Designed miniproteins, single chains, continued (5). Designs and how they scored, part 100

Each design is a single chain, and the fold is of that chain. pLDDT is the mean over its residues in the fold that is shown.

## One batch from the design tools (miniprotein)

Design m19702
Fold by ESMFold2-Fast:
Structure m19702 (fold): chain A 78 residues (1-78)
Amino acid sequence: MDVSMAEYLSKKLDPEEQAKARAQADGYFEKVKAAIEEGNFDEARQLVLEAGATMSLLGRVIFTEKISQYLLELTKKK
């Protein structure tokens, strides 16, 4: 199920399709981030699962990358 970003880039998708996926990923990311900041980790997990089920494959890839970066920043922040 997991695919590399490099493999996905080889498909070269339409900019509009990418923009829509990005917008959905950003929306869900903001909600997940807010839930984590408020200590609602269970809600954050539910939102992650819901986002993954709702978005296109491209949206899921973008969303996962954003979440990964955010969690890494939290680790650095202590």
Scores: mean pLDDT 72

Design m19703
Fold by ESMFold2-Fast:
Structure m19703 (fold): chain A 60 residues (1-60)
Amino acid sequence: EVAELREKLRAAGASEREIGAYIMVEVYGLSLREAAEILNISEGTVSRLVRRARAKLEAY
């Protein structure tokens, strides 16, 4: 469930922005562009947030 994934990401040290970007892209399958429009940030920022969240999950 998305709620369980959010808790795991928080336990791994992900920020709320990293969690939001990761869920939009990796769970809901949104493109970087779509996630960027929803979050009102750049595609580059979304990409960095997703990579940081993924790295934290993999290290946890």
Scores: mean pLDDT 85

Design m19704
Fold by ESMFold2-Fast:
Structure m19704 (fold): chain A 61 residues (1-61)
Amino acid sequence: MNDEKLIKAAENTAKSLPSVEQIEVMLELVRRAAQRGEISPETADKLIEVLKKAIEEKKKQ
């Protein structure tokens, strides 16, 4: 499933970003893509979960 590669790429990208604010920009882009129907709601939910988790881990450090 192509969605698995997209989710993994997003997780890796979020972990490499230097600031929480940059991860929050990715989160907003995912929400907008979902609203436009560019990604499925299920894929959007998984991406949002991964990005929120990355934000929390970065705040913890």
Scores: mean pLDDT 79

Design m19705
Fold by ESMFold2-Fast:
Structure m19705 (fold): chain A 78 residues (1-78)
Amino acid sequence: EFEEIYKKALEIYEKLKAMKSEEEREAFAREIEANPDKKLQLAAVIAGALLYQDTTGKYTEEEIREMAKELLERLKKL
């Protein structure tokens, strides 16, 4: 399940990178947030973190992946 969520996050990340304007990115993010699938919403959060890393270089992709895995395990226990 985690690998599927992370794969979906990479797909969302690539779509966000391909978008030509901030308005398009915001509209797409709003569409994902409106979806009741919490796993899809988690994938979008991971994608946002990857996009943030591209612009700031604050985290490595491996660090983002490990943080995402930890968050998913915590959500499963709730």
Scores: mean pLDDT 68

Design m19706
Fold by ESMFold2-Fast:
Structure m19706 (fold): chain A 58 residues (1-58)
Amino acid sequence: LSDEEIEVVQEVARTARELGMSPQETVRMTNEALKALEEGGLEAGLEKIRELAERHRR
């Protein structure tokens, strides 16, 4: 696991805890964020987490 992958996974865990996400929602966010990281680097991964978090918030 790269340092960037670790950072993305930690950010997902932090966000999921704050928003009270289900395990299924957390897994989905992790997969989407890691895919964004692979395609566009760390900033893309973190942006994807933010976008998904905003969609979850009401």
Scores: mean pLDDT 82

Design m19707
Fold by ESMFold2-Fast:
Order: sequence, then structure tokens, then C-alpha cells
Structure m19707 (fold): chain A 97 residues (1-97)
Amino acid sequence: MIEERIKKLEEEVKKNPSAENYLRLGQAYLRAGEYEKAIEWFKKAIELDPNNADAYVLLAEAYLRMGKKEEAIKWAQKALEIDPNNAGAKYVIEQAK
């Protein structure tokens, strides 16, 4: 189940603390509906790699799932500043309007 996937990803993060592994763990929490934990790990990924547009999109999606439309738009716009053609960021902005 999703909980076992999260435990495996937590082990990977401990062995190799990288932006990619933080994003994978955050995505697993997002799929589990654990939006606040997903946000925490996406923010950690952004701290390690602040130019990764996809990390900002995932952060924006987590806020959107929580109903925090203003935060979702804010982070999606940051993704577009890094990658103006990012389809995920454009999608979040359209859904948050």
C-alpha cells in the first residue's frame, strides 16, 4: 500500500538526501492525501535545487488540493518564472482561478 511506499522512500532520503529523492517522497505523501507533509518535502527539495520548476509545480498542486488557491497560484507562477512553458504550472493556475 501507499504507506509501505512512503517508508521505502524515507529510507532512500536517509541514504541519499537529494532534491530528487525529496520530490519522490513528497509525491508519495501527495498521493496519500498527506498534503502538509508533501509541502514540507517539496520545500526541502526547493532548498536543495531552487531552479527546479517541477518542484514548484508539485508544491502548487499540494496547496490546490488543500483548497489554498492563492498559495497554489503563487508557487505555480514561480515555476513559470523558471520555465515559462511549464504545462503543469499553467494547469494549476487554470484550476485555481
Scores: mean pLDDT 86

Design m19708
Fold by ESMFold2-Fast:
Structure m19708 (fold): chain A 71 residues (1-71)
Amino acid sequence: RERVQLAAVAAANEAMKYTSIDDASRFAAILAQDLLAGLPVDEAVERAGKEIGFSPEVTEAVRKAARDALA
């Protein structure tokens, strides 16, 4: 659980470079929910990014941040 929260926070911090705090926070909540449900990081990031409407470039940057936090 703690690692999932760290990944979601890292992903949200990266997303804030490209989007609003509100969108980044919403993204983090969706990502954390999917990760807690057992989805792989790549799948969870793609699903959350699609829901918020992130570009492919933002999705890739956020995916890297989440993976780095879990390593």
Scores: mean pLDDT 79

Design m19709
Fold by ESMFold2-Fast:
Structure m19709 (fold): chain A 74 residues (1-74)
Amino acid sequence: SEKIERLIEEARRDIKEGDELIKNATTGTQFAAGNLIRIGGAANALIALKLAEKEGDEEAAAEARKVLEEAGAK
C-alpha cells in the first residue's frame, strides 16, 4: 500500500540522515539530534512492518525488516 511504502521511504531517509549527522557531529546537540532522527526512522519502519504483516504483504514486510536491520547496524 502507498502508506506502507511512504513509511518505509521516510524510515530509510531518517535513518540515513541520522547516521550521517552522528558521523559528522561536532557538538553534543548534533549527536543527540542524529540519534533522535534515527529512532524516529526505526519507529516508522516498525509501524510499516506491523502494517505489512497485517496485510499479508511479505515483500513490504521484508523491506521494513531490512530498514530495521540498517537502524541496528553499527
Scores: mean pLDDT 83

Design m19710
Fold by ESMFold2-Fast:
Structure m19710 (fold): chain A 85 residues (1-85)
Amino acid sequence: SSLLEQGRALAEEASRLAREGKEAEAQGDYKTAAELYRKASELYAEASRLFEEAGDRTSAAVLRHGAEELEEKAREMEEKAKEAE
């Protein structure tokens, strides 16, 4: 299914950005980490919608949870960035 292929591609890109966000967080670059986590969250949310549309409810739920978790991390990083300077 083209929907599943698009969803997988978005989820893969989101995973890459989340990993880059974690690296930025480890280096204390909270501003960059926030941007990367927020972008990854958006892509996981989009992938979740595509999987839901394709009927893969299990994968959609996992991706939705990942998006919510990364959105929370982005907000946490935004607060840390404000405290830094």
Scores: mean pLDDT 89

Design m19711
Fold by ESMFold2-Fast:
Structure m19711 (fold): chain A 94 residues (1-94)
Amino acid sequence: SEAEEHLTKGVEAYAKGDYKTAIEHFNKAIEASDPDSILHATASLNLGDAYFLLGDYEKAKEYYRLALESATKAGDEILKKDAEKNLKKVEEKL
């Protein structure tokens, strides 16, 4: 799907340290995916991670919160726990 292609390209850019390109692709993956899907939760979590590495803790918090909501709707307990853990971590930076 379009969302899966953008998620893959985002992860590839992130691995190369191209966080700007990664953010653009993760945003497109979010826009192209269902809010209650595992893909939407994963893209949101990765976008939060990218902003966290850039020191933008407020945006990281927003996307970790979105990841938690999407993971909860998708019923993915592992992604939900990862989002909760990262949300707590970023809140300690604010």
Scores: mean pLDDT 89

Design m19712
Fold by ESMFold2-Fast:
Structure m19712 (fold): chain A 60 residues (1-60)
Amino acid sequence: PITVTLTFGSLEQAIAGALVAMGLDPDATVTVSGTTVTVTLPDTAAGKAAVAELKALASS
């Protein structure tokens, strides 16, 4: 599995990021702690694409 930890500027952004993760892969395991979102995705082409998108959200 691929695990990414993302820190957002607000709780609203963290929740939005978690929803995006679940929308990209319904098998994604998402944990939210304040403004920090930890997502575990399958090590597949789709999972790697989702990881890239989630990292872009944290970097932007």
Scores: mean pLDDT 76

Design m19713
Fold by ESMFold2-Fast:
Structure m19713 (fold): chain A 71 residues (1-71)
Amino acid sequence: SEIEELEKKAEELSKEALRAYLEGDYETAAKLVRESHELLAKAYELKGDYEKAKEMIERGEKNAEQILALK
Protein backbone atom coordinates (compact mmCIF):
# COMPACT_ATOMS: atom_id res chain seq x y z
CA SER A 1 0.00 0.00 0.00
CA GLU A 2 1.04 3.64 -0.39
CA ILE A 3 1.03 4.03 3.40
CA GLU A 4 3.41 1.08 3.87
CA GLU A 5 5.72 2.43 1.13
CA LEU A 6 5.84 5.87 2.80
CA GLU A 7 6.56 4.34 6.23
CA LYS A 8 9.31 2.11 4.79
CA LYS A 9 10.93 5.05 2.94
CA ALA A 10 10.76 7.15 6.13
CA GLU A 11 12.54 4.37 8.06
CA GLU A 12 15.28 4.20 5.41
CA LEU A 13 15.79 7.99 5.46
CA SER A 14 15.91 7.90 9.28
CA LYS A 15 18.73 5.32 9.14
CA GLU A 16 20.61 7.43 6.56
CA ALA A 17 20.16 10.50 8.78
CA LEU A 18 21.68 8.66 11.76
CA ARG A 19 24.65 7.59 9.62
CA ALA A 20 25.20 11.18 8.40
CA TYR A 21 24.92 12.45 12.00
CA LEU A 22 27.52 9.97 13.26
CA GLU A 23 29.84 11.07 10.42
CA GLY A 24 29.47 14.74 11.45
CA ASP A 25 27.49 15.68 8.31
CA TYR A 26 24.90 17.71 10.20
CA GLU A 27 23.46 19.41 7.10
CA THR A 28 22.67 16.06 5.44
CA ALA A 29 21.42 14.59 8.75
CA ALA A 30 19.05 17.56 9.27
CA LYS A 31 17.74 17.33 5.69
CA LEU A 32 17.10 13.57 5.93
CA VAL A 33 15.40 13.89 9.35
CA ARG A 34 13.04 16.50 7.91
CA GLU A 35 12.31 14.39 4.81
CA SER A 36 11.68 11.27 6.93
CA HIS A 37 9.12 13.13 9.07
CA GLU A 38 7.45 14.63 5.95
CA LEU A 39 6.87 11.09 4.63
CA LEU A 40 5.42 10.03 8.00
CA ALA A 41 3.15 13.10 7.87
CA LYS A 42 1.94 12.01 4.40
CA ALA A 43 1.21 8.52 5.76
CA TYR A 44 -0.88 10.02 8.59
CA GLU A 45 -2.74 12.30 6.13
CA LEU A 46 -3.72 9.23 4.09
CA LYS A 47 -5.06 7.66 7.32
CA GLY A 48 -7.07 10.85 7.98
CA ASP A 49 -5.01 11.66 11.10
CA TYR A 50 -4.23 15.33 10.48
CA GLU A 51 -3.18 16.05 14.08
CA LYS A 52 -0.46 13.37 13.97
CA ALA A 53 0.57 14.56 10.49
CA LYS A 54 1.11 18.06 11.94
CA GLU A 55 3.05 16.59 14.89
CA MET A 56 5.38 14.76 12.48
CA ILE A 57 6.15 17.98 10.57
CA GLU A 58 6.80 19.89 13.83
CA ARG A 59 9.02 17.09 15.20
CA GLY A 60 11.04 16.92 11.98
CA GLU A 61 11.62 20.68 11.97
CA LYS A 62 12.57 20.72 15.68
CA ASN A 63 14.99 17.79 15.32
CA ALA A 64 16.58 19.36 12.21
CA GLU A 65 17.08 22.68 14.08
CA GLN A 66 18.70 20.85 17.01
CA ILE A 67 21.10 19.00 14.69
CA LEU A 68 22.08 22.23 12.88
CA ALA A 69 22.71 23.94 16.27
CA LEU A 70 25.64 21.52 16.78
CA LYS A 71 27.62 23.28 13.99
Scores: mean pLDDT 89

Design m19714
Fold by ESMFold2-Fast:
Structure m19714 (fold): chain A 80 residues (1-80)
Amino acid sequence: SDKEKVEELVEEMKELVEEAKKTGNKNAALSADILLGMGLIAAGVGKATGDYKFALEQLEKMKERIKYVLENPDLPLKEA
């Protein structure tokens, strides 16, 4: 279901945030955590409205941004 896909993407993003924290780079850790927060807001909107399509699209985008932060740990969040 779309709800299960949202929950799966959230867990994948949480794992990426933990990887960012393990790097010891505080900018990467903070950027990844903010991007997870943005994803969680989108997931909350999906839950509140029953429209998970927007939530899934936003979670996929935020997940890709977290991956980019892991590859570019000193990059400002605005550019990630």
Scores: mean pLDDT 84

Design m19715
Fold by ESMFold2-Fast:
Structure m19715 (fold): chain A 70 residues (1-70)
Amino acid sequence: RPQEIAEELRRMAEETENPVVRFILRQAARLAEQGNLEGARAALTGGAQHFASEGDEESARLLREAAELV
């Protein structure tokens, strides 16, 4: 459950070449591992909104997909 979510978020972090997206995914994975699913979702959703506002639809979409896992 929380461990499986954290593992998937870490897998996504390893597949991204964007260091900021990677950092957000790793932070969300750590929060999920600690049982803080609300914090994990907030980090992912906030990151997605930030990248969308900067015109980076690819990063925004990846973080939205990650948020759906939490």
Scores: mean pLDDT 84

Design m19716
Fold by ESMFold2-Fast:
Structure m19716 (fold): chain A 77 residues (1-77)
Amino acid sequence: MKAPRPLPDGALVRVTVAITKDDAGTVEYVSVLGEIQDGEIVIAAGALAVFRYPDDSSKRYPEENITIVDVEPIALI
């Protein structure tokens, strides 16, 4: 997941994502914590569960169903 603006590696961020749940276009907004690594947002392992289907934890939502809405720096190195 690419950061929408230039942030330094190691920056802690709060990422708000929009997840399209179904064909009707139902959108859920979720905030997760992440860290910038090589210009990309790496989501904390414990927060990865929000990207999985609630009825099948072995499956994650397709990338096209996940949109970054906002990236808020929490801490800069």
Scores: mean pLDDT 63

Design m19717
Fold by ESMFold2-Fast:
Structure m19717 (fold): chain A 63 residues (1-63)
Amino acid sequence: MEEIFKELEETAKRLRDAGFGGEADYLLQKAKDSGTKEVLEDALKQSREGLERAENRIRQLAA
């Protein structure tokens, strides 16, 4: 569990670097409300998907 949460925090930092800090904070808050591995894994998956979406959107706007 701790490894998953740490990876989630790292992914959230990347989301913030992409300019989507609010989305990152939301996902971290959702993960903290959970004591189960499944919710942490779901939050991590959503964070990674959000990061990819954020990076693609920024690239499209900046290109």
Scores: mean pLDDT 70

Design m19718
Fold by ESMFold2-Fast:
Structure m19718 (fold): chain A 74 residues (1-74)
Amino acid sequence: SEKKKLLEEAKRLRSLGEIYREAGDALGRMTYQSSKIAGLSEEEAKKLGQEAREKAEKVAEEYYKKAEELEKKV
């Protein structure tokens, strides 16, 4: 059914959002650690890690919004 197809597509988009959010957390931690090894201050390393995490979170949020729009159509 059309309703079933929309729900399955929404589920796929939510899964993609979750992957990006989890990847963003990992990238944020790696960016922080690499920056500290490179000799940056604690404050600069934390800022770069947070910026990396926020970029991935923005992509994840776009996928969640698309999924929510599909779910509202059923």
Scores: mean pLDDT 88

Design m19719
Fold by ESMFold2-Fast:
Structure m19719 (fold): chain A 107 residues (1-107)
Amino acid sequence: VTVYVPPEEQLVAGMGEERGRGAALALEAVAALAEGDAERAAALFEEVFRRGHGDIAVSAAAGLAASLGLDPAEVARLLREDPAAAARRLAEAARAAGVTVRRLTGG
């Protein structure tokens, strides 16, 4: 499984400033999960929720969960109720699966 992280500027151009920044934070959270940093991932997801873009956070986490053979609906529920527990579960699964991160250049 490879996580692709486009530049924030591209996300902002496609989604608008606030939602694009929310998407960038959510993708950084997914990258942190792939790198095994569950604490950083939880903090980033919490920031996306705090900004009012919890749908973006849930979508990113559920997408990763599906790629890892986890139940995306269960992970979405857990992320809303306990972001730290969701991040720990996702980071463990991502580490076991050997998930890699590819950061895309602005083109």
Scores: mean pLDDT 84

Design m19720
Fold by ESMFold2-Fast:
Structure m19720 (fold): chain A 110 residues (1-110)
Amino acid sequence: EDFLKLPGARKMKDLTDEDIEKLLNYLKEELGVSDEVLADIRAAIKNAPSGAEALGAVMAVLRKHGFSLEDVLKARAYLELLMEDKPITKENIDELVERYRARIEAARAA
């Protein structure tokens, strides 16, 4: 799936345990992710050798569990903002999701 190949941030911090808990809370409360899927996401992040690979791993887990492209891109946006130490707002998430969608469409056209 081409969206798994979206470019990550060139400078991303390593995720702390607090960062991971913030992501998991967002996924549970805003996207309705089940505790079983949250456990898989936590494992995927902790086993990822880099932040960029953590982004890909989270997207892959959500997609495997049947989440929509939109929900997968929202999760990616949250994680990217978190790793870039940027404000996590609805506006910033929506902006990143639209940017990801534009890149996916450009890749399909190429």
Scores: mean pLDDT 76

Design m19721
Fold by ESMFold2-Fast:
Structure m19721 (fold): chain A 70 residues (1-70)
Amino acid sequence: MDELDRLAEELARLHLELREALAAGDWEKAEELRARIDAVWDRVLALAKTAEELQYFNQKYMTYLDQLEA
């Protein structure tokens, strides 16, 4: 669970950074951030072996996203 929690926080930060890069017109940074987001999802799918673990990840991701956007 600790790794899924860490990945959820990382995903939330990457989505916020992606929105900032797109707003700034920084297309090179946006492309790199999209690749990093894809890598996080690859790791989540490799680690989440049950629907409950994936739901735990989604709940943590939404919590971190809310905290970072507040």
Scores: mean pLDDT 83

Design m19722
Fold by ESMFold2-Fast:
Structure m19722 (fold): chain A 60 residues (1-60)
Amino acid sequence: KIIYLNPETLEAVLSGEIDNATVTTSEGITFRGGFLRFAIEHYGVHPVTGGKFVASPTGK
């Protein structure tokens, strides 16, 4: 699945500034920062045109 993230929120989570950040996907589903860190490390993340980032299940 593809998860849309605000680029500033993504960077804050990666830097460890926010561990309980909540973000909303395009389908209105919310995630906590712990899930974002897990998804980034296990599924990866790509920037999307327009300044958004996408985490996808790549398993790479």
Scores: mean pLDDT 50

Design m19723
Fold by ESMFold2-Fast:
Formats: sequence, structure tokens, C-alpha cells
Structure m19723 (fold): chain A 65 residues (1-65)
Amino acid sequence: MTKEVGLAIRIVGLGVEAGLRVGVKFEDGTIVVTLEKGDPARQAALAAGIRAEGARAGFEVRIED
């Protein structure tokens, strides 16, 4: 399993737990994550979790919406 696949699985899991839809794609060492608009507090917490997982895996993270 690549780091990318493992990270994508974790990010999707965080989205499911937060009750928000998450789109994930990879571009040359950068993870682009699209978040469905929802409760601002949940969105902020999810974004923080995604950034932490990306940093741990050695990827730059860009979050949209």
C-alpha cells in the first residue's frame, strides 16, 4: 500500500466521522481536499485533522470550500 492510498483512506474516514462529504486527489506531493460546506466548527476541526494527517505523511495539504 502506498502512503497516498493510506492517507486517502484516513481522510475519507475523518470526513465520514464529521458527517461531511470529502473529495481527495493527489498532485505531485500535494493533497487537494474538497470539503462540503456545513457547520463551520465541524469543518474547521476536520480541516485541522486533515492537515495533521498530511503533515505526518509528508504531504502538502490544500483544502477547498
Scores: mean pLDDT 79

Design m19724
Fold by ESMFold2-Fast:
Structure m19724 (fold): chain A 69 residues (1-69)
Amino acid sequence: AAAEAQRKRNEETTELQNLAIDSLNKMAKKAKEAGLREPVKVKIPVISADGKITYKEVEYAKLEPEPAP
């Protein structure tokens, strides 16, 4: 069966989500530099169960990834 095709789609979708999160972190940083002290709420793309992209609102604090060692 073509299970590899579905797996690749899922991996690509995950990569797109990670790229979007990185972009949003950068955007939130710019907003903070502009003097915004309150958490910035932004819409991030998330993957739904059927692989469809949906947007959810999250606060800046939830956009920060764990720091690398």
Scores: mean pLDDT 63

Design m19725
Fold by ESMFold2-Fast:
Structure m19725 (fold): chain A 136 residues (1-136)
Amino acid sequence: DIYKKLQEIIDLVRAGAPEEELIDKIVELAKFLVNETDPAKFYQAYLALQQALWLLVLHMLAKERGISLDELLEIVRTLTPEQRVKLLNLIDKAAKEIVKAARDSTSDEQLREKVREIVGKLVEEAKKILDEHLAS
């Protein structure tokens, strides 16, 4: 169940789980998604993957800044429309790359490493948007 997997990720974020545990749950979600043959369920799973990536980005950025998730969400609310669109495009790009990695990977270890690299780049690029905004 895709909603159960997303809820597990939400619970881990709330508990302040380490990045590695969140990566493992995203890998599980991606593997579930590529085995889905129903187009409507595939789309629901894809949206859940985007939500999971957004939660992971928020969690990692809050942890790096030494602030609460609520404090980070208040900062995110001050982003310009252009910055918000750029951030949404980064999430969508990362989700597509993860789906491709899950389809193309020959082992769970290879998939986990590709997801870690994609997530790392996503968090770094999201951080740059936030840092540029706060410097203005």
Scores: mean pLDDT 83

Design m19726
Fold by ESMFold2-Fast:
Structure m19726 (fold): chain A 102 residues (1-102)
Amino acid sequence: GNLERARELLEEAKRLLEQAKRSKDPQETIRLALEAVDLALEAIMLALEEAETKEQILKIIGLILRVIGLRIDLERSKDPEEAIKLAEEAIELAEEAIEIAE
């Protein structure tokens, strides 16, 4: 179902983040971190689709807004270390959204 797909996207985001951490190219690190955040956003959107209660829906919407903020900061960042940190936070928020939707 959607939560299984969300977990698959989250695992892919985690793999991209590991690649970002191992890269010696700052531009590649930022690109991979941004891709990880985009996958985390897709996972949260799938979690939102499975949410049945008003409380679940509102909590997940709040997490979406926070990840959008992280994505904006990442697009404006030229620092690979900051990009990794922002992507890690986005992945944690996606994990929380999946737990809320369970």
Scores: mean pLDDT 91

Design m19727
Fold by ESMFold2-Fast:
Structure m19727 (fold): chain A 78 residues (1-78)
Amino acid sequence: SKKDSEISLKKIDDAAEKAGSSVPITDLQSAVEALQTSLKAGEKKGKEEIKKYPSSKKSVDDKLKQYQQAVDDAQAHS
């Protein structure tokens, strides 16, 4: 199950990074938008990965909470 969780987390990170990098950052608002886009892509991929590997749910949920914290922190400074 550890290897399955590691694969799932990598797929989530890859999807989040790809989606976030598609948003041009020109100000604090666009920086928040990039983080929100990463979170949304991560949530979509995480849901797919949990369906394939139910044992990864706790690890996936924790990773998505980290993305949510980044969004919340950025919004607090915007």
Scores: mean pLDDT 83

Design m19728
Fold by ESMFold2-Fast:
Structure m19728 (fold): chain A 68 residues (1-68)
Amino acid sequence: SQEEIDLGIADIAAAVLKVAARNNPDMPVEELKAVGDRLIKRLEELGASPEAIERFRKDVEETIEEVK
């Protein structure tokens, strides 16, 4: 389904961001947020569902909490 595809793309984007954050623990939270915002914009441009975008936003927030 389109929802499953959208969620899959969001999960891949979140996994990439999480790996980047863990490999760069000194990355400023502001830069991590900026990357997350750019990825959200890309997901919106690709027509990702609101559910997929919300799931990705939560994954970004969790990643930020891990690096605080």
Scores: mean pLDDT 79

Design m19729
Fold by ESMFold2-Fast:
Structure m19729 (fold): chain A 62 residues (1-62)
Amino acid sequence: MDSAELGKEAVRLAEEGRVEEAERLATLAYILASQGQGDLEEALEYVKRTREAAEKLGAGKD
């Protein structure tokens, strides 16, 4: 998987409530992008979106 694919999967997992796995994938996407295996700006955006999705799960859907 490239950095962008890992970032997209991280957002999806966070939206499904798999927060720990999502954060690990978002971090991996950032690391790969920082090593030239992706766009660093795009990877940072996916990290941000993963965090926001995780926060929404804690913000009372009941």
Scores: mean pLDDT 76

Design m19730
Fold by ESMFold2-Fast:
Structure m19730 (fold): chain A 59 residues (1-59)
Amino acid sequence: PVFVTKEVVITLDDKEDLDKWVEALKKASDNIESAPPEKLPEVIEKNEKELKELEEELK
């Protein structure tokens, strides 16, 4: 597509690190889908922080 919203490039040596990342993404997605619209900004912000922290830890 001409427009891409996903720019995550992570090379993981460890299966454990990959599993943590996948689990975090699933949780983030589920939180967004289950949240009412008025809570979406809060959920998105929380998910973004958690994913950033995980990404930093895996580096």
Scores: mean pLDDT 67

Design m19731
Fold by ESMFold2-Fast:
Structure m19731 (fold): chain A 58 residues (1-58)
Amino acid sequence: SIEEARRALALGDYERAVQLAEEALKKNPNDPEAWQLLAEAYRRLGDTEKAEEYRKKA
């Protein structure tokens, strides 16, 4: 599922990337890749506060 999140991010589907990365994080809560993807997706969506929050966890 993290590969699907990365693909969604690359395609500009930031909302889908968030959903898929959150699913990946639910299965593996200690996944730095999922946190990095969430940070980037939220940054692209303009949610700067959430982006910074997840960036610090990655």
Scores: mean pLDDT 80

Design m19732
Fold by ESMFold2-Fast:
Structure m19732 (fold): chain A 68 residues (1-68)
Amino acid sequence: DAERAELEAALEQGLEDAREVINSDYPRELKEAALERLRALIDQVPDEELRARFLARLEELEAELRAK
């Protein structure tokens, strides 16, 4: 299960990086681009459970950005 563990760690890092970006002083376009890039990566995840879990967390970040 090393491959799944590595993928999960990469997705966790991606979420942390995206959260940092959306809470920064970067222009909104760069914040939106960061979330779109992360969504594209999550959409390519073949594990349905892992994909669904990280999509839900991404949607929370998208809602946070929309509220700003």
Scores: mean pLDDT 82

Design m19733
Fold by ESMFold2-Fast:
Structure m19733 (fold): chain A 60 residues (1-60)
Amino acid sequence: SKVREELIEYVKEKYGLSEEEAEEVVEVALGVGKVLGIEEGSEELKKLVDFFASAEAKYR
C-alpha cells in the first residue's frame, strides 16, 4: 500500500535503517496496529512505527 511505502521511507530517513530493516519494522508495526484496531495513516500507527524503529536502531 502507499501508506506502507511512505512509512518505509520515513523510518529509513529518520532512523538510518536499511531497506530490509525498514521493511521489517513497518511490517511488525502494521501487524500490531491491525490487531489493536489502529487505522492505517493514523497518528497512533505512526507512534507504533516510531517505537519499533527506535528500538531497531538502538539494538542493531
Scores: mean pLDDT 83

Design m19734
Fold by ESMFold2-Fast:
Structure m19734 (fold): chain A 105 residues (1-105)
Amino acid sequence: SLTQSPSSLTVKVGDKVTINYTSSVDVNGKVSWFKQKPGEEKELLIRNTSERAPGVDSRFSGSGSGTNFTLTISSVKEEDEAVYYAKEYAFSPFQWGQGTTLKIE
């Protein structure tokens, strides 16, 4: 089943973006969100559902519980063009979402 949605979206600067992750089991809040641009390493945005990583813009927020988790970008900027990945880490092996490609018009 699809664990991350949508698979891709194209938005305009200033739009609000919501990306969802669904696990088959309760992951006890052990979900993190990453941003990856071509040629760059994955950047941690959010850990433990809602804890923003140091230096990450307040436009990025995480929420959720149980099996359903959300990454929100409140007002997108050009530099937000990337693939976004959820990672669940409650149980080994850790699972990655398939990714959401965000394009800015």
Scores: mean pLDDT 87

Design m19735
Fold by ESMFold2-Fast:
Structure m19735 (fold): chain A 70 residues (1-70)
Amino acid sequence: MMVEKIKKESIERGIEKAREAYEKGASPSESVKLGALAAANKGLEGGLSNDETSEVAQETADLARKLLES
């Protein structure tokens, strides 16, 4: 699988988790944290490096924050 595809799937998983947490009553900040963690875990499972995993976690946090906190 291409690195770009794994990164995209990791971000998508993180955003899904952030939205799920928010719908279940988590704060926007907590939902962002849960989304970033889910993206990181999926990235690692998909074979991303630590640096690439940090990148997708940060991108997921930024995207989820824009969706939930502004």
Scores: mean pLDDT 83

Design m19736
Fold by ESMFold2-Fast:
Formats: structure tokens, sequence, C-alpha cells
Structure m19736 (fold): chain A 58 residues (1-58)
């Protein structure tokens, strides 16, 4: 399964990643994600995957 690591991202960058997946994601959701979390890309559109990778620096 293809994943993107959120390690080393600021809270603001984590919010951008989560909003790229779902614009309705609340701000507090980014704070709930640990730095070592690997975000699965399964079920995402190619556009969403590209945006998530760019925001995560990958």
Amino acid sequence: METVSLAGLTPEQKREVLRALNPATPDEAAEMVPDGFKLPLAGLTPEQRARVRALAGQ
C-alpha cells in the first residue's frame, strides 16, 4: 500500500495535507496525527495523491 509519511511536518502543513483529502477536516484533526503517522493513499484520486505528496515534501 502506498503511503506518505507526515514526519517532520508542522501543524500547518499537516492541516494542508488533511484538507487536500477532505476540505471539511477540522483544524484539531491535524493535532491528533502523530509525527510518525504514514498516511495511506489508497482510494485517493491521482490529483489528491499528487497534492498530498507535494505538501509532505515527497
Scores: mean pLDDT 70

Design m19737
Fold by ESMFold2-Fast:
Structure m19737 (fold): chain A 62 residues (1-62)
Amino acid sequence: MEELKKELGKVKLENPELYATALEMLAMETGTLSKKVEVEETPEVKKIYEIIKKLLEYEKKK
């Protein structure tokens, strides 16, 4: 989990838009926040999305 947090932190710094896009996709899938998006599911976005999902599941264990 710590390695995933470091990777996510790097993405947030280098490509905050990519991170925001992945987070928005996650929100849409979980039904918390849903609006139209103009982004396609690229492999990069999907990888970041999965990292966020794993981190959220880890935090929920608390």
Scores: mean pLDDT 67

Design m19738
Fold by ESMFold2-Fast:
Structure m19738 (fold): chain A 88 residues (1-88)
Amino acid sequence: KEEQIERDIIAAFVEIVRAIAKLDPSLTPEQIAELDELTDKAVQALNEGNYDEAIEYLKKARDLAEKAGLTSQANALKNIIKKVEELK
């Protein structure tokens, strides 16, 4: 059951990245709401073992972070995407 532990760890990292991003005053309320929706859907897909769906939501979250100028958070999401790809 190591795969479930890896999913739980990845989900925790997604939640940490989201929490740090939400501390940045550059995000609009609309961007915060979209980030919450995308990361919640990514974590749900990850927990269900739907890795391709999780990756697509994480890519959208990454693109939102990049557009908002949150380069560190975008890079963290890029690394998380690679970790999810390793589970396939």
Scores: mean pLDDT 84

